Designed miniproteins, single chains, continued (4). Designs and how they scored, part 16

Each design is a single chain, and the fold is of that chain. pLDDT is the mean over its residues in the fold that is shown.

## One batch from the design tools (miniprotein)

Design m12531
Fold by ESMFold2-Fast:
Structure m12531 (fold): chain A 91 residues (1-91)
Amino acid sequence: EEEEKKKLLEEAEEYRAYKKSVEDFKKDTLQKADEEANALRERAERNPGDEESRRKAREVEQAKKLAEAVYSKRIEYFEKKAKELEKKAEE
């Protein structure tokens, strides 16, 4: 029984580690998307006729929103799994 509790806590720690990895990757990905969108918007502002840069900026912003939703769900999943395993270990 004590050995089962140790395994559950080890699995919970793995999910905690996965969560942190996804959070870090999310932060980096969203930052790069913001930088790309900002560069495209600045280019469009310097050339008002550059509709392509404005369109690409909007596409990057939309992709960012979708990525944000996907990563957030994955983070929630890993947190839920870690908590479930931690609760089982307390039993």
Scores: mean pLDDT 85

Design m12532
Fold by ESMFold2-Fast:
Structure m12532 (fold): chain A 89 residues (1-89)
Amino acid sequence: VKVKLKIEADKTGIIVLATDPEVADEMARRMAEDLAAGKPVVVYVRTEPGASFEVEIKLTKPGAKLGVGVDLRGVKEAKGIEFSVEDAR
């Protein structure tokens, strides 16, 4: 199954999609550390076997930094999920 996420961002932010709030908090913390270390884009993806995930990211403002975390473990069947995300602020 293919999951597609498209993000266009002009501001610094972190976006997390997870079924477990504790996992979401851990991913957000790790991404914040990586962004603070000077990485402009950080992506963490965890999926069940047989799932594929596509992330398309465009930063439209100089100096903007974006962290994207996705944990789809525990989702046994994803038949195709497409997300359109506006600027996360």
Scores: mean pLDDT 67

Design m12533
Fold by ESMFold2-Fast:
Parts: C-alpha cells; sequence; structure tokens
Structure m12533 (fold): chain A 72 residues (1-72)
C-alpha cells in the first residue's frame, strides 16, 4: 500500500519529466536545424559519403589488380 502509492507518484512525475525532457530535446534539435541550414549537416554527410566512395574505389582498384594477377 505505502510502496504502491510512492511508486505511483514517482511514476507520474517520472513520466512527465521524461516527456518534457524529450520534447525539449526535440525542440532544441529542431531549433538548431532551423537556425543552421541543412548545409552544415550535409557537409558531414558528404564527408562520410566521400569516405565510403573512396573505400569503394580502393576495393575496386584492389579487385582490378587481383583480376590482373589472376589473368596473368
Amino acid sequence: SKESSLFSQQMSLSDLRIQDTSELARKSHEQQSRLNPSDSGTSESIEASVEMSVDSSRFKSDFSTLMSVLQS
């Protein structure tokens, strides 16, 4: 009984806090996104993409070399 009441109250407060924090975090993220154009985020995305591209190119090159050796 006592613990049930405490748990119930704690749950209510916890739920409210979690929701509020989640909303605040979301709002903060949105504000940052709005203040800074997609360009800023895209820059990092492009860098990751380029790294992936370079890796692909390297594997392609390595594969080509392997095929060349195998052909020989």
Scores: mean pLDDT 56

Design m12534
Fold by ESMFold2-Fast:
Structure m12534 (fold): chain A 86 residues (1-86)
Amino acid sequence: MEAFEEAVERMKEAIKEALAKSKDPIRTVGLAIRIIGLVLDAERLPPEKQEEIGEIVLKGAEEAEKIPDPFERLEAIEEALEKALK
C-alpha cells in the first residue's frame, strides 16, 4: 500500500510477464537479477528515500505501459529504478 511496496509488486508483475512472453528468456533472467539487486540496495535506504524511489518507479512503470514489448517495458522500469537510486 505504501509507494515502495506497490512499486516492488509492480516490478514482480513486469518480471513475470517478461519471462512468460519475452523472445529472449536468458537475457530477461539477467535483467530480473539486476532489478532484484537494485531493490535490495533500495531496502537499505531510510523509509523516506524508499517512498521517493517507489513513486519514481511507479511513474516509470505507468510510462512503460505504452511499450508493447514486455522485455523493453522491463528495461524501462529498471532504468527508472536506477535513476531513482541516484
Scores: mean pLDDT 83

Design m12535
Fold by ESMFold2-Fast:
Structure m12535 (fold): chain A 94 residues (1-94)
Amino acid sequence: FLEELEEKLKTETDTSLEFSPDESLITAAARIIKHYLENQLDFGIDSEERKKAIAYLKSLGATEEQIEEIIKLNFEKLVDEGVELLKEAVEKSF
């Protein structure tokens, strides 16, 4: 699951939270992660949006373990992007 999700994230360009009944779990998870990254948000933080996104993922057959993997992957990518931004800011200061 996690490996397929990471591969999908590399090709996914849709950052919307529009829910489609014909969407695969992998595609839905990738779009949710992209949406949270686009807005610099941690999917691990409880919110109304997170509650709706989790309910949607569960409707597509996501297990609690898969939801935890999605939360962890979003956090890891968010940290990676933050580090890249800091590096660019330091390099630009010269």
Scores: mean pLDDT 69

Design m12536
Fold by ESMFold2-Fast:
Structure m12536 (fold): chain A 83 residues (1-83)
Amino acid sequence: SDLDIELRILILMIVGGGILYLLEQIKKNRPEATELQQKEIEDLERVIEELLRLAEESKNPELREKARREAERIREEVEELKK
């Protein structure tokens, strides 16, 4: 249902935000921990892939656009943190 897809998008946004925060903290406090940073980046890439999958699965155009926009936002934040 649309409610189930909206809830899944919300959960992925919360999880993605938490991983982004953790990655930023690791990069700031432990810049030498490159393998740990790479693991968090890979987890974020999985969140992006799941959001894009929900966008494809949903028949609701508003939820499709929301999932795509959130995936793009996380992707852009990850690319910024890779620098």
Scores: mean pLDDT 85

Design m12537
Fold by ESMFold2-Fast:
Structure m12537 (fold): chain A 56 residues (1-56)
Amino acid sequence: MENIKKALEKIEETRKATGAKSTTTVTPDDEFDPLDIDYSDEVIKAARERVERRKA
């Protein structure tokens, strides 16, 4: 069956649409925030460098 392409698009579409809403289902809500981690990685790196600089 060639449902692979259809399934991929459907899943991707569903994930994109319900992604934001599904986070509300999480008990802690905004505790982990994996979305923030995406850019937070850069922020964390800067923060760690700043702390190291002043602690040096």
Scores: mean pLDDT 55

Design m12538
Fold by ESMFold2-Fast:
Structure m12538 (fold): chain A 79 residues (1-79)
Amino acid sequence: ADSVEELRRRWAEDPEAVVAELLARLDDPNPGVRYLAAQYLAALGREARAGLPALERALSTETDPVVRRAIERALAAMA
């Protein structure tokens, strides 16, 4: 139900809060939630580069191969 347009609207209002929320969701017990968080971070791209160190740490602890690939795509989008 979340859209990239809604995410960008929230980003314009408080970008640090949006990045912090998405990074926190990477620790969620549900792999679907972690996957969506990584996709939203990828959609923000270079604008979310402040989250790079936390995203790299999330990748180092992630065990789900589909979520790992989504995090790798987010890292690539921020380069």
Scores: mean pLDDT 78

Design m12539
Fold by ESMFold2-Fast:
Structure m12539 (fold): chain A 111 residues (1-111)
Amino acid sequence: MMSKEEVLERIREDLETVVDLAVNASDNPRERAIQETAMAVLLAGIYVDFRIYSKHASVAEVKELLREVRRLLDEAAARVQAEADPDIAAFVKRMIDETIAALEEEVRRKE
């Protein structure tokens, strides 16, 4: 089964890609829409990886993973806010906030 360390590494890689897509967002509307979809898919992937880990981990282990993942999500949001266009930064922040809420709900369901 996937370890906490493996889940965290996947999440770091996905978030680095989200930040890169946001900071280098295209001025072309078609390319921008593809980039926004890619960012949404990557953030949904974080939820999926967390949920898979949660099925086989203790409540304490899942809470520890949530603390680490939340820190990574907050760091990614801060980087996007500092470096991306305000419209993209707002989009990414909404998606990250929704992802955090979904992860917190997953932890509550396990208690």
Scores: mean pLDDT 87

Design m12540
Fold by ESMFold2-Fast:
Structure m12540 (fold): chain A 72 residues (1-72)
Amino acid sequence: GSSSRLLDDIIKNDADLKTLVERLPDLSLDDLRELRRYLLEQAEKNPELAPYYAVAIREIERKEEELKKRLE
């Protein structure tokens, strides 16, 4: 939705986040769960970057929902 353009604008300012998002379509459900745990830990360690991690976490949650629907 409307959040996807905001994510693109954020990614342009953070190379690591861009690489992360580009790899999301290739990740399994288990990989997405582990990645979300990792990003939650990073947000706790780097509160200044919490908005960027929050956007990435939302995209991961969307991909988890898509994969769960396909497995049903």
Scores: mean pLDDT 66

Design m12541
Fold by ESMFold2-Fast:
Structure m12541 (fold): chain A 66 residues (1-66)
Amino acid sequence: AAAAEARAGALGDRYLPVIRLTKEFLDAVPDDLPLEERGNLMSEFGRLAYTDPAAAEARLAALKAA
């Protein structure tokens, strides 16, 4: 039965913005940041992107402007 695949597809549509925002954030983070700090920022942003994508987009825009 494709029920799990259909559910995964619907979840994928929900998670695709989170994945995209997280990738954009990773690309925007300065290369000179220590790996641990980079990981902490990634973790915080990932949680924000999952709970409030609009706030995550605003934060990403602010980071790109900085």
Scores: mean pLDDT 71

Design m12542
Fold by ESMFold2-Fast:
Structure m12542 (fold): chain A 87 residues (1-87)
Amino acid sequence: SAADAVAEELLMLVGLIYGEFKRLAEENPDDEELREAAERMRELRERALQAHKAGDLATLREVAEEAVRLYKEFVPDARIPALPAVA
């Protein structure tokens, strides 16, 4: 369904952002702020997985929006695809 496609895209986006924060933290081991951000992204990814399993699109979208905000804070020039709109 269209809702399932949106949920998969949101979950994928959160996973991609988590992977980027993990990489950035590994490349900058002395950056405590980045390490804390990577840990926050881990928590957001876990919430996204649970929201997806529960079919909770509202929570999944909220988590994805928070992940995007956090990523843009650390990578202000990041080109992130527009979050899929609810049709």
Scores: mean pLDDT 81

Design m12543
Fold by ESMFold2-Fast:
Structure m12543 (fold): chain A 80 residues (1-80)
Amino acid sequence: SMSQEKGAKEADKALDESDKIAKESTDPKGKLGAEISAGMAGIALGLTRSGHLSGEQAAKIAKKMLENAKKSKETGELPK
């Protein structure tokens, strides 16, 4: 099973990648979608560090948010 430490590390990496996508996005709507996704990944990371969320859950959420950030950049659409 994924430890809290491992999950936090994976969530932190996904957050960093999502933030980079947001910074590189030039389309206003796509940029906003990537920024929202990065923010949600950051919340998941914070919650696992505070013990309110398992490392595995935080990693899954953060990775899904990274996928949403990539989709928003590519499509110019907000994540659903």
Scores: mean pLDDT 82

Design m12544
Fold by ESMFold2-Fast:
Structure m12544 (fold): chain A 62 residues (1-62)
Amino acid sequence: DLEAEAARPGHRRAVLTKRDGVVTVEGELAPALREKLTEGLLSSSREGPTEIVLDAAAEAEF
């Protein structure tokens, strides 16, 4: 979620789970957004499940 440009116009939640260099994407993501998020997770060298929620801005903030 760099700037959430792709997610901002459409508040869509997606879950990305990284497991030892494998990224599982759940939900609908634009190709560019998916690529950037996947690269970020892999580049971080972080292993284990990582959740990323893309929500432009919750209309109902609490």
Scores: mean pLDDT 59

Design m12545
Fold by ESMFold2-Fast:
Structure m12545 (fold): chain A 111 residues (1-111)
Amino acid sequence: SSALERIEELNKEYEKIAEQIHAETDEKKRNELLARGIKVQVETLKIVVEMVKPKASKEEAEKLEELLKKYEELAKKLIEALLAGKVDKEVQKELSETLTEISNLINEILE
C-alpha cells in the first residue's frame, strides 16, 4: 500500500538521521538532528494510527486518537526545547511513556 511505502521511506530517513546523530559532535547540530528525528517519528506514528483505526472498536479508536494528540503535543514541546538548547527530561519521559501506551493499544487491536 502507499501508506506502507511512506512508512518505509520515513524509516529509511530516520535511520540516516540516527547515523548522523551518532557521528555529530556539535551539540546544536545534534539537537537539530534529534528534532528532525522526532518529526519523522510523529509522521510515521500518524500513518500507523490511521492504518490501525479501521480495525479498532469506537472506544479504542477514540483512545488511540487521544494518545496520538498527546504524543504530538509532547513532541512539539521536546522539539522546541531541543532547538533552544534545553534538555527537558520530564517531557522526554512522558513522550516515551505515551509511545509505549500507543504501542500496547495497537498490539491489543492487532492481537
Scores: mean pLDDT 89

Design m12546
Fold by ESMFold2-Fast:
Structure m12546 (fold): chain A 90 residues (1-90)
Amino acid sequence: QFDDLYQQARRLLQQSVDLARQGNHSDAIRQRRQAVQLMIQGARIGSYDDTQRAVDDLYPIMRDTYRALGLPDSVTDRVRDIIMDIARRN
């Protein structure tokens, strides 16, 4: 379940980057929101260490989707921190 959630999140983040580069910002935002929701679900069921490794793996793609929408890296960092805070409470 954990691995499936983060694999799906990776696919959605990659799609979000491609959509944003095509100028389809509305669909890019929708795919990104779905990816973050899956990462949050994963953080609730996975260990802190597993979540940290998965988030670190996805961080460059997540950063790229926010950058493609004109948002600073501080937004990506905040989303990462929220996910890790959820994992820490497990």
Scores: mean pLDDT 86

Design m12547
Fold by ESMFold2-Fast:
Structure m12547 (fold): chain A 95 residues (1-95)
Amino acid sequence: MKKELEEAREVVETEVPEEARELALKLIEYIEKYLETKDKKYLIEAHKLQIEVLLLLNRSPISEEEKKILAEKHLKLTEGADQQAVLEELEKALA
């Protein structure tokens, strides 16, 4: 898991546009905090940031393979999470 977080950081710093880079790094940071603490609040914040990053990346010319790499890393790091709780918090944030 830590190796995958390091790889994700490298991808963000080299291939993600500057406007989305800070949010993508924060996303990785919250995933790391979740893995260390198992506190769902960090997982919820990570999912919110992932949506923001994906929205910003859709405005920038990056390859589909790069988007897949970022999505794959995120899914591996958040597997087994309580998706229902994450969705409920996301709905509250979007309302």
Scores: mean pLDDT 63

Design m12548
Fold by ESMFold2-Fast:
Structure m12548 (fold): chain A 71 residues (1-71)
Amino acid sequence: SKKDAERLRKLLEERGVEVESVYSVGGNIVIKFKNGGRAVVDTVRGEVFTWGLTPEEERAVREAFEELSKE
């Protein structure tokens, strides 16, 4: 949902990670990073897919999603 995408963006920014865009598409949250890396979070299945992220960015996405999943 849009609320989940907005919350995930805030959680990533709180972890010191700047993102270009975060948006919700068909039950997924799509994250685009300024360096061209991407992540897709399936909020229904609890799966995270990442492409071209640094280890720090990937960790931030996984930790932010775990925090989102507790809400």
Scores: mean pLDDT 82

Design m12549
Fold by ESMFold2-Fast:
Structure m12549 (fold): chain A 87 residues (1-87)
Amino acid sequence: MKSELEEAEKLIEKGTEEDLEEARKILLKLAEKYPDDLEIYRKLFELAELYLKKGLEDEAKELYQYIVEKAPDSEVAKEAEEKLKEL
């Protein structure tokens, strides 16, 4: 897990659309394996923020919605819900 999370973080830092799509796939697989690990949802939130900066609003909405549905009582889910209301 730690190495996969670090790989996703490096892909996010590179910031190309292809790198962000690879990071999304890694993070979603990690969320399925470790559904109670809030750090994974925080990284998905960071990825959604980058999608918004690139104008990929639908992709960002999908990630915010995923966070709200899978970790509804978390602080990151509250932040994601606020973002969804602004979009």
Scores: mean pLDDT 84

Design m12550
Fold by ESMFold2-Fast:
Structure m12550 (fold): chain A 78 residues (1-78)
Amino acid sequence: MDIEKLLEEKKEFTRQLMEDIGRALLEIYRVVSTPEEAEALEPRIRAQTEAGYDEMVKKVEEEIKSLIDKLNEELERL
């Protein structure tokens, strides 16, 4: 079993989920705002959505690392 491959698959799934959420939010803003407001907001929403994806991926990586560290600590006690 390749743990690293499984972790990469879970990260990719999370990235795609965040992209889908961001896309849905952008479409909602396009519907509820005026065309001029939508054009002005698009780059800001896009930048924040991209930053949000990066933060979410980083949090997932930190959580996975924390779990691996805990498993290693338990193995060292054996």
Scores: mean pLDDT 70

Design m12551
Fold by ESMFold2-Fast:
Structure m12551 (fold): chain A 65 residues (1-65)
Amino acid sequence: SHMERREKARKAILEYLKKGDADAAVRAGQEYGLSGEQVAAIAMELAMKGEISNEAATAVIEKSK
């Protein structure tokens, strides 16, 4: 349940960030019940894996405050 919700949130966040929509990525994480800190952590993890740019991760972190 928790792991499945987080994985679905991660996929939604990734898809929105690939489209350049950091606001939609943050909203998607919140819709799955994640805190701003958890959404920011997912964005940082995606950037570390090379799945999104550092600029995209920074936008999510700023919007998650």
Scores: mean pLDDT 84

Design m12552
Fold by ESMFold2-Fast:
Structure m12552 (fold): chain A 66 residues (1-66)
Amino acid sequence: MDAITRAALYDLQKHYGVDREELYEEVVAMIREGLSQEEIAERLVERYGIPRRVALGLVRAVEASL
């Protein structure tokens, strides 16, 4: 996991109470399933209650590190 993705996951855990490892693995799985960045971001909004812009930023960081 790269430093940018790690920082984003830390902030999400701190502010939204999400598990960093679980969130990372879920995003990686959805990318591997071929879901678009927008579809992944929407699912994260629905499951974790994080803002769409923050979710999209996380998805982009994770995809760039794969």
Scores: mean pLDDT 80

Design m12553
Fold by ESMFold2-Fast:
Structure m12553 (fold): chain A 100 residues (1-100)
Amino acid sequence: MSREEELKKAIEESAELLEEELEELIENPEDVKAYINALMALIAFGAEFLVAKRQGAKEAMEYGIELLEEILEKAKENEKVPEELIKKLEELLEKMKKDL
């Protein structure tokens, strides 16, 4: 597997974790631990994107942006996702787009 493919896989795995933690939060919207887990997953996703950026892996970065756009669209459709978390997702996406 190429370095680009390895970075894409790391971004994909972190995106999958973020989606799983968001689903848990949707099922338990009053659970502070579920909210913290979703925030930590978002931070982890951002970190994998930063690794791809520092490695010059543009294809991995573009894939990360695409995955986060899909996650954000899905999260916006669910009223149980806190507005503050939607805002953090939007801020990360805009930052990632500027880094391309």
Scores: mean pLDDT 86

Design m12554
Fold by ESMFold2-Fast:
Structure m12554 (fold): chain A 81 residues (1-81)
Amino acid sequence: KWEEALKAGDRIKALELLVEEFKKKYQNNIDPEKAREHLEKAKEAYSQGNLDEAFQHAKEALKYDPNLTEALGLLKKILDE
């Protein structure tokens, strides 16, 4: 679903669909500690120019906390590259 939007080049829609899917699946199973750990790893990977690893860690952070604004912002920044 979100991967289809990303393949079509609609990065904003891909992010919106990803957030929607993660909220639907994970909103009732929030783990703020793990979300923060993955966010830190994503930020570190991003600073090193490793966009693929930064994306995966930011996605995992959002999986553990779909409302984590900082992880969402980083994903948007990565997709804007």
Scores: mean pLDDT 78

Design m12555
Fold by ESMFold2-Fast:
Structure m12555 (fold): chain A 92 residues (1-92)
Amino acid sequence: ELEERYEELVDRIRELIRELIERSEGELRFELEELLGLLDIARAIAKKTKDLEFGIKLTIKILKQVLELVTDPELKAELEKLLDELEELLKE
């Protein structure tokens, strides 16, 4: 259940980052594409090592970097909500 909830949160974050990439150009697009790749690596590490706590912590760090690049207030609010859900998941 914890692993499934983590996967669902990562998928939702990926969807929002992809939407940001489609609306972005140049350097910003490149940085967002790199962060999306890092998110996939974080997920793979969590799955392979069975260290879900490490995967969640790494995902939180990546999401915080994405939030620094977001200027759209609606997308920022959605990403901040997902950040809160990830931090709550760490307490379980």
Scores: mean pLDDT 83

Design m12556
Fold by ESMFold2-Fast:
Structure m12556 (fold): chain A 86 residues (1-86)
Amino acid sequence: SMAELEARYRELAAEGAELYREVERLGVGEELEKKVAELQEELDKKIKEIIATLPPEEQELAVRQLILEGAEQIVEAARRLVEEAR
């Protein structure tokens, strides 16, 4: 459901905030920015495909699902960079 996606997104945002502090502390912010840019470009492409292919009533849920998946990938990238820098 939309409510479940929003709840998961809030959890990822909290984890992301903590990881961001660690990214800054370890000095790997530029590496994260490069990964985020790559993931953002892929997300934008997928959102455009959803808008082009799904009926309007299905687009909102599908786009929110893609945004959640993108957030998960960004958090995972940050986590890996933090692990490698330790």
Scores: mean pLDDT 82

Design m12557
Fold by ESMFold2-Fast:
Structure m12557 (fold): chain A 70 residues (1-70)
Amino acid sequence: MDAKLQKVLEAAAQAGQAALQALQAGADPDQIFARVAEAEKKVQEAVAAGDYDEAIKTLQELADWLQAQA
């Protein structure tokens, strides 16, 4: 169980780094912050439900979108 939580934290760190890189590349902060807030809410709900796979998927989709903005 702790190993899955570690993967969620690693995916969150990757998404956070991608968000910072997109902001540095001149992407729209309002769009980035809105997407990050939406993903954070979904991740918190998934983790509370014990659905770590859904949390990881949400964070990976966020990171992919953020990388496309950079």
Scores: mean pLDDT 82

Design m12558
Fold by ESMFold2-Fast:
Structure m12558 (fold): chain A 71 residues (1-71)
Amino acid sequence: KRREELERLREEFLKLLLSDKPSVGKEAAELLRKLRELMDPEELEEFEKEKFEVIEELSEKLREKLEELKR
């Protein structure tokens, strides 16, 4: 239930970051707010750890893509 919703929101958030939509900023902000509202304090702490790992991995991939784009 909550877990599935959280995973869906997380995937949507990541997908939004990769899209070129002009409304990406607004939609991403709304998704983050929903995620925070659905999570309990304890879940939030664990999620932050996992989120940080995912963000780091994405940051490295994004950096590689940016450097390749500059060619």
Scores: mean pLDDT 63

Design m12559
Fold by ESMFold2-Fast:
Structure m12559 (fold): chain A 70 residues (1-70)
Amino acid sequence: ELTPIQKQIVIDMITISVGALLLVAERMGAPKEKIEELRELLEKARKAETLEEAYEYLDKAVEILNEILA
């Protein structure tokens, strides 16, 4: 079970992960529309107040990266 401070640390780590996925997409020359979607997800992740929200944004970012890799 996570304490409130541990939950915030996980949200921060997820935000960093979304940022890393954005950087990878940019380096791969992904379409501008996909890069823009990842930037929006990064901004949403930074503002996430729950683990559920943070994980939803991470899942969407991973899905976008998988589409780029396909």
Scores: mean pLDDT 85

Design m12560
Fold by ESMFold2-Fast:
Structure m12560 (fold): chain A 78 residues (1-78)
Amino acid sequence: LEEELEKLIKEAFSKLSEEEQRKVLEAVQQVHEELPEDISEKEAAIRVLEAVYEVAKKLGNEEAAKLLEEAIKKLKES
């Protein structure tokens, strides 16, 4: 499960340009700063992936967005 999730995330990032990856990292950093101290690792990961998915959609990167959507689904089902 973790290996499959990591592979999907890595593949999604490989579909992003260097500039798009920077925008994604900025969104991830913002989410991390806003996460409550008592949040579970799974819930934190879901929030981070959802933020990355929204950025990919806004950038029009359909390939990255689809891979991120699949990763979110697998994480929620685990």
Scores: mean pLDDT 78

Design m12561
Fold by ESMFold2-Fast:
Structure m12561 (fold): chain A 100 residues (1-100)
Amino acid sequence: MSELEKKREELVEEIARLAEEAARALSDETFAEAQAAAPEAIRYGSPNVRAAAEALLAGREAFAAYMGEAAKERLKDAELEELEHALEMARRILEEVKAA
């Protein structure tokens, strides 16, 4: 199967890896604040917000895993150009999280 499909799969996996790394790189303070807000997000949020909040309450590793899977699901049908843009954004987000 095509070299293009392989490149798309590699980009999706790299973006998911960066999303997990950004979630793990959140400061303990930021993570604790997010966990404190999570019960209200579960009660009043949309399904996607609720799922993210439930992962936050389950812990940092669960949240990281959720963020990776959510990125893969969001990008499963994305074109190569969209994936390259998403990769650049994921790298910027990780750098900003590390700088905070």
Scores: mean pLDDT 83

Design m12562
Fold by ESMFold2-Fast:
Structure m12562 (fold): chain A 84 residues (1-84)
Amino acid sequence: KLYRPKPELLKLLQSVGAEKKEYTEDEILLYFKKYIIERGLLDPDDPRIADLSDTELGKLLGVDKVDLLDTERILELLKKHTLP
């Protein structure tokens, strides 16, 4: 199933090379993780954790930190900012 990111999320995905209007769940996760890595948002003490505090992404998702191994929670947060 394809999802269409809303403008706020699409802007963030495009900043890390996303070129499409519609994405699979796996592609959304891929660009999310790429954003975290390329913006240097990994916690220096624990690289499983992304620190989104004071970021546009964290403000959009309403969270300060996410566990990158909790893919179900990440997808739940991201899918709130997509159209089916």
Scores: mean pLDDT 81

Design m12563
Fold by ESMFold2-Fast:
Structure m12563 (fold): chain A 67 residues (1-67)
Amino acid sequence: MLEKAREVAEKLREAGLETIADSVLRMAEQGRPVEALRAAAQVARDSGHTELADEIEKAAKEIEKEL
């Protein structure tokens, strides 16, 4: 779970979205990983990183299935 958030955060940093990457890790550590990933997907989409947003949404759905 936290490992998926770290993977997403790294991809966000590579896209130049460092602030949301930090927020994702913090929220995941607080027990809100699905909420964190959904927020990150929205920010990535609003920033024009549609492929990254799709990957993040897929990760959020996968984690939600395990809960």
Scores: mean pLDDT 79

Design m12564
Fold by ESMFold2-Fast:
Structure m12564 (fold): chain A 65 residues (1-65)
Amino acid sequence: SEEDRERALRGGRGAIEAARALGLTGERAQKAIDYGQRAVEIAESGGDGAEGIRYAELAGEALGM
């Protein structure tokens, strides 16, 4: 749904921003950025919002959120 895509977009962008702003490095930070970027990509392309949310959740989990 559009709401799911919006949630994926916010979650993905938030995780990327948090990882970069906090100067996080290493595998967990890279996973958070990669998953977050995938969530944003799915949302912006009009893809499956539920899939986008799953990637946003994986990004948050990588950051311990």
Scores: mean pLDDT 81

Design m12565
Fold by ESMFold2-Fast:
Structure m12565 (fold): chain A 61 residues (1-61)
Amino acid sequence: QREEALRRADRLAEELGVTPFELMKRFLDKWYELAGKPKVEVKSLEEIGEELDRLVREFAA
């Protein structure tokens, strides 16, 4: 089951021609769209983590 999920993630990134960073950034962008918020600029996986923390704090309010 986990192997299939990992294969799907790798395939999706490869098929889209993106890096893991870009794939995660697209997830963040989609989450912000679903939350009704504007997309944010992120440069690294570290910044994606910071934005996720901010999103969690806002949802806890």
Scores: mean pLDDT 67

Design m12566
Fold by ESMFold2-Fast:
Structure m12566 (fold): chain A 55 residues (1-55)
Amino acid sequence: EEERINKILEAYKKYGDDYAAIAKELGLSPSTVRRTLREYIEKNNVSIEEELLRL
């Protein structure tokens, strides 16, 4: 799951909030990308912006 979220964050840095492009790049659905990001943010109490700065 950590590997999946890291790949999603890297794709988010590349494509921004274009979840369809992120999903296509990673072979996921846009709903899966959106849900995975939401779960990660809620579980870890972090923001997407803060995670992008780590990459």
Scores: mean pLDDT 73

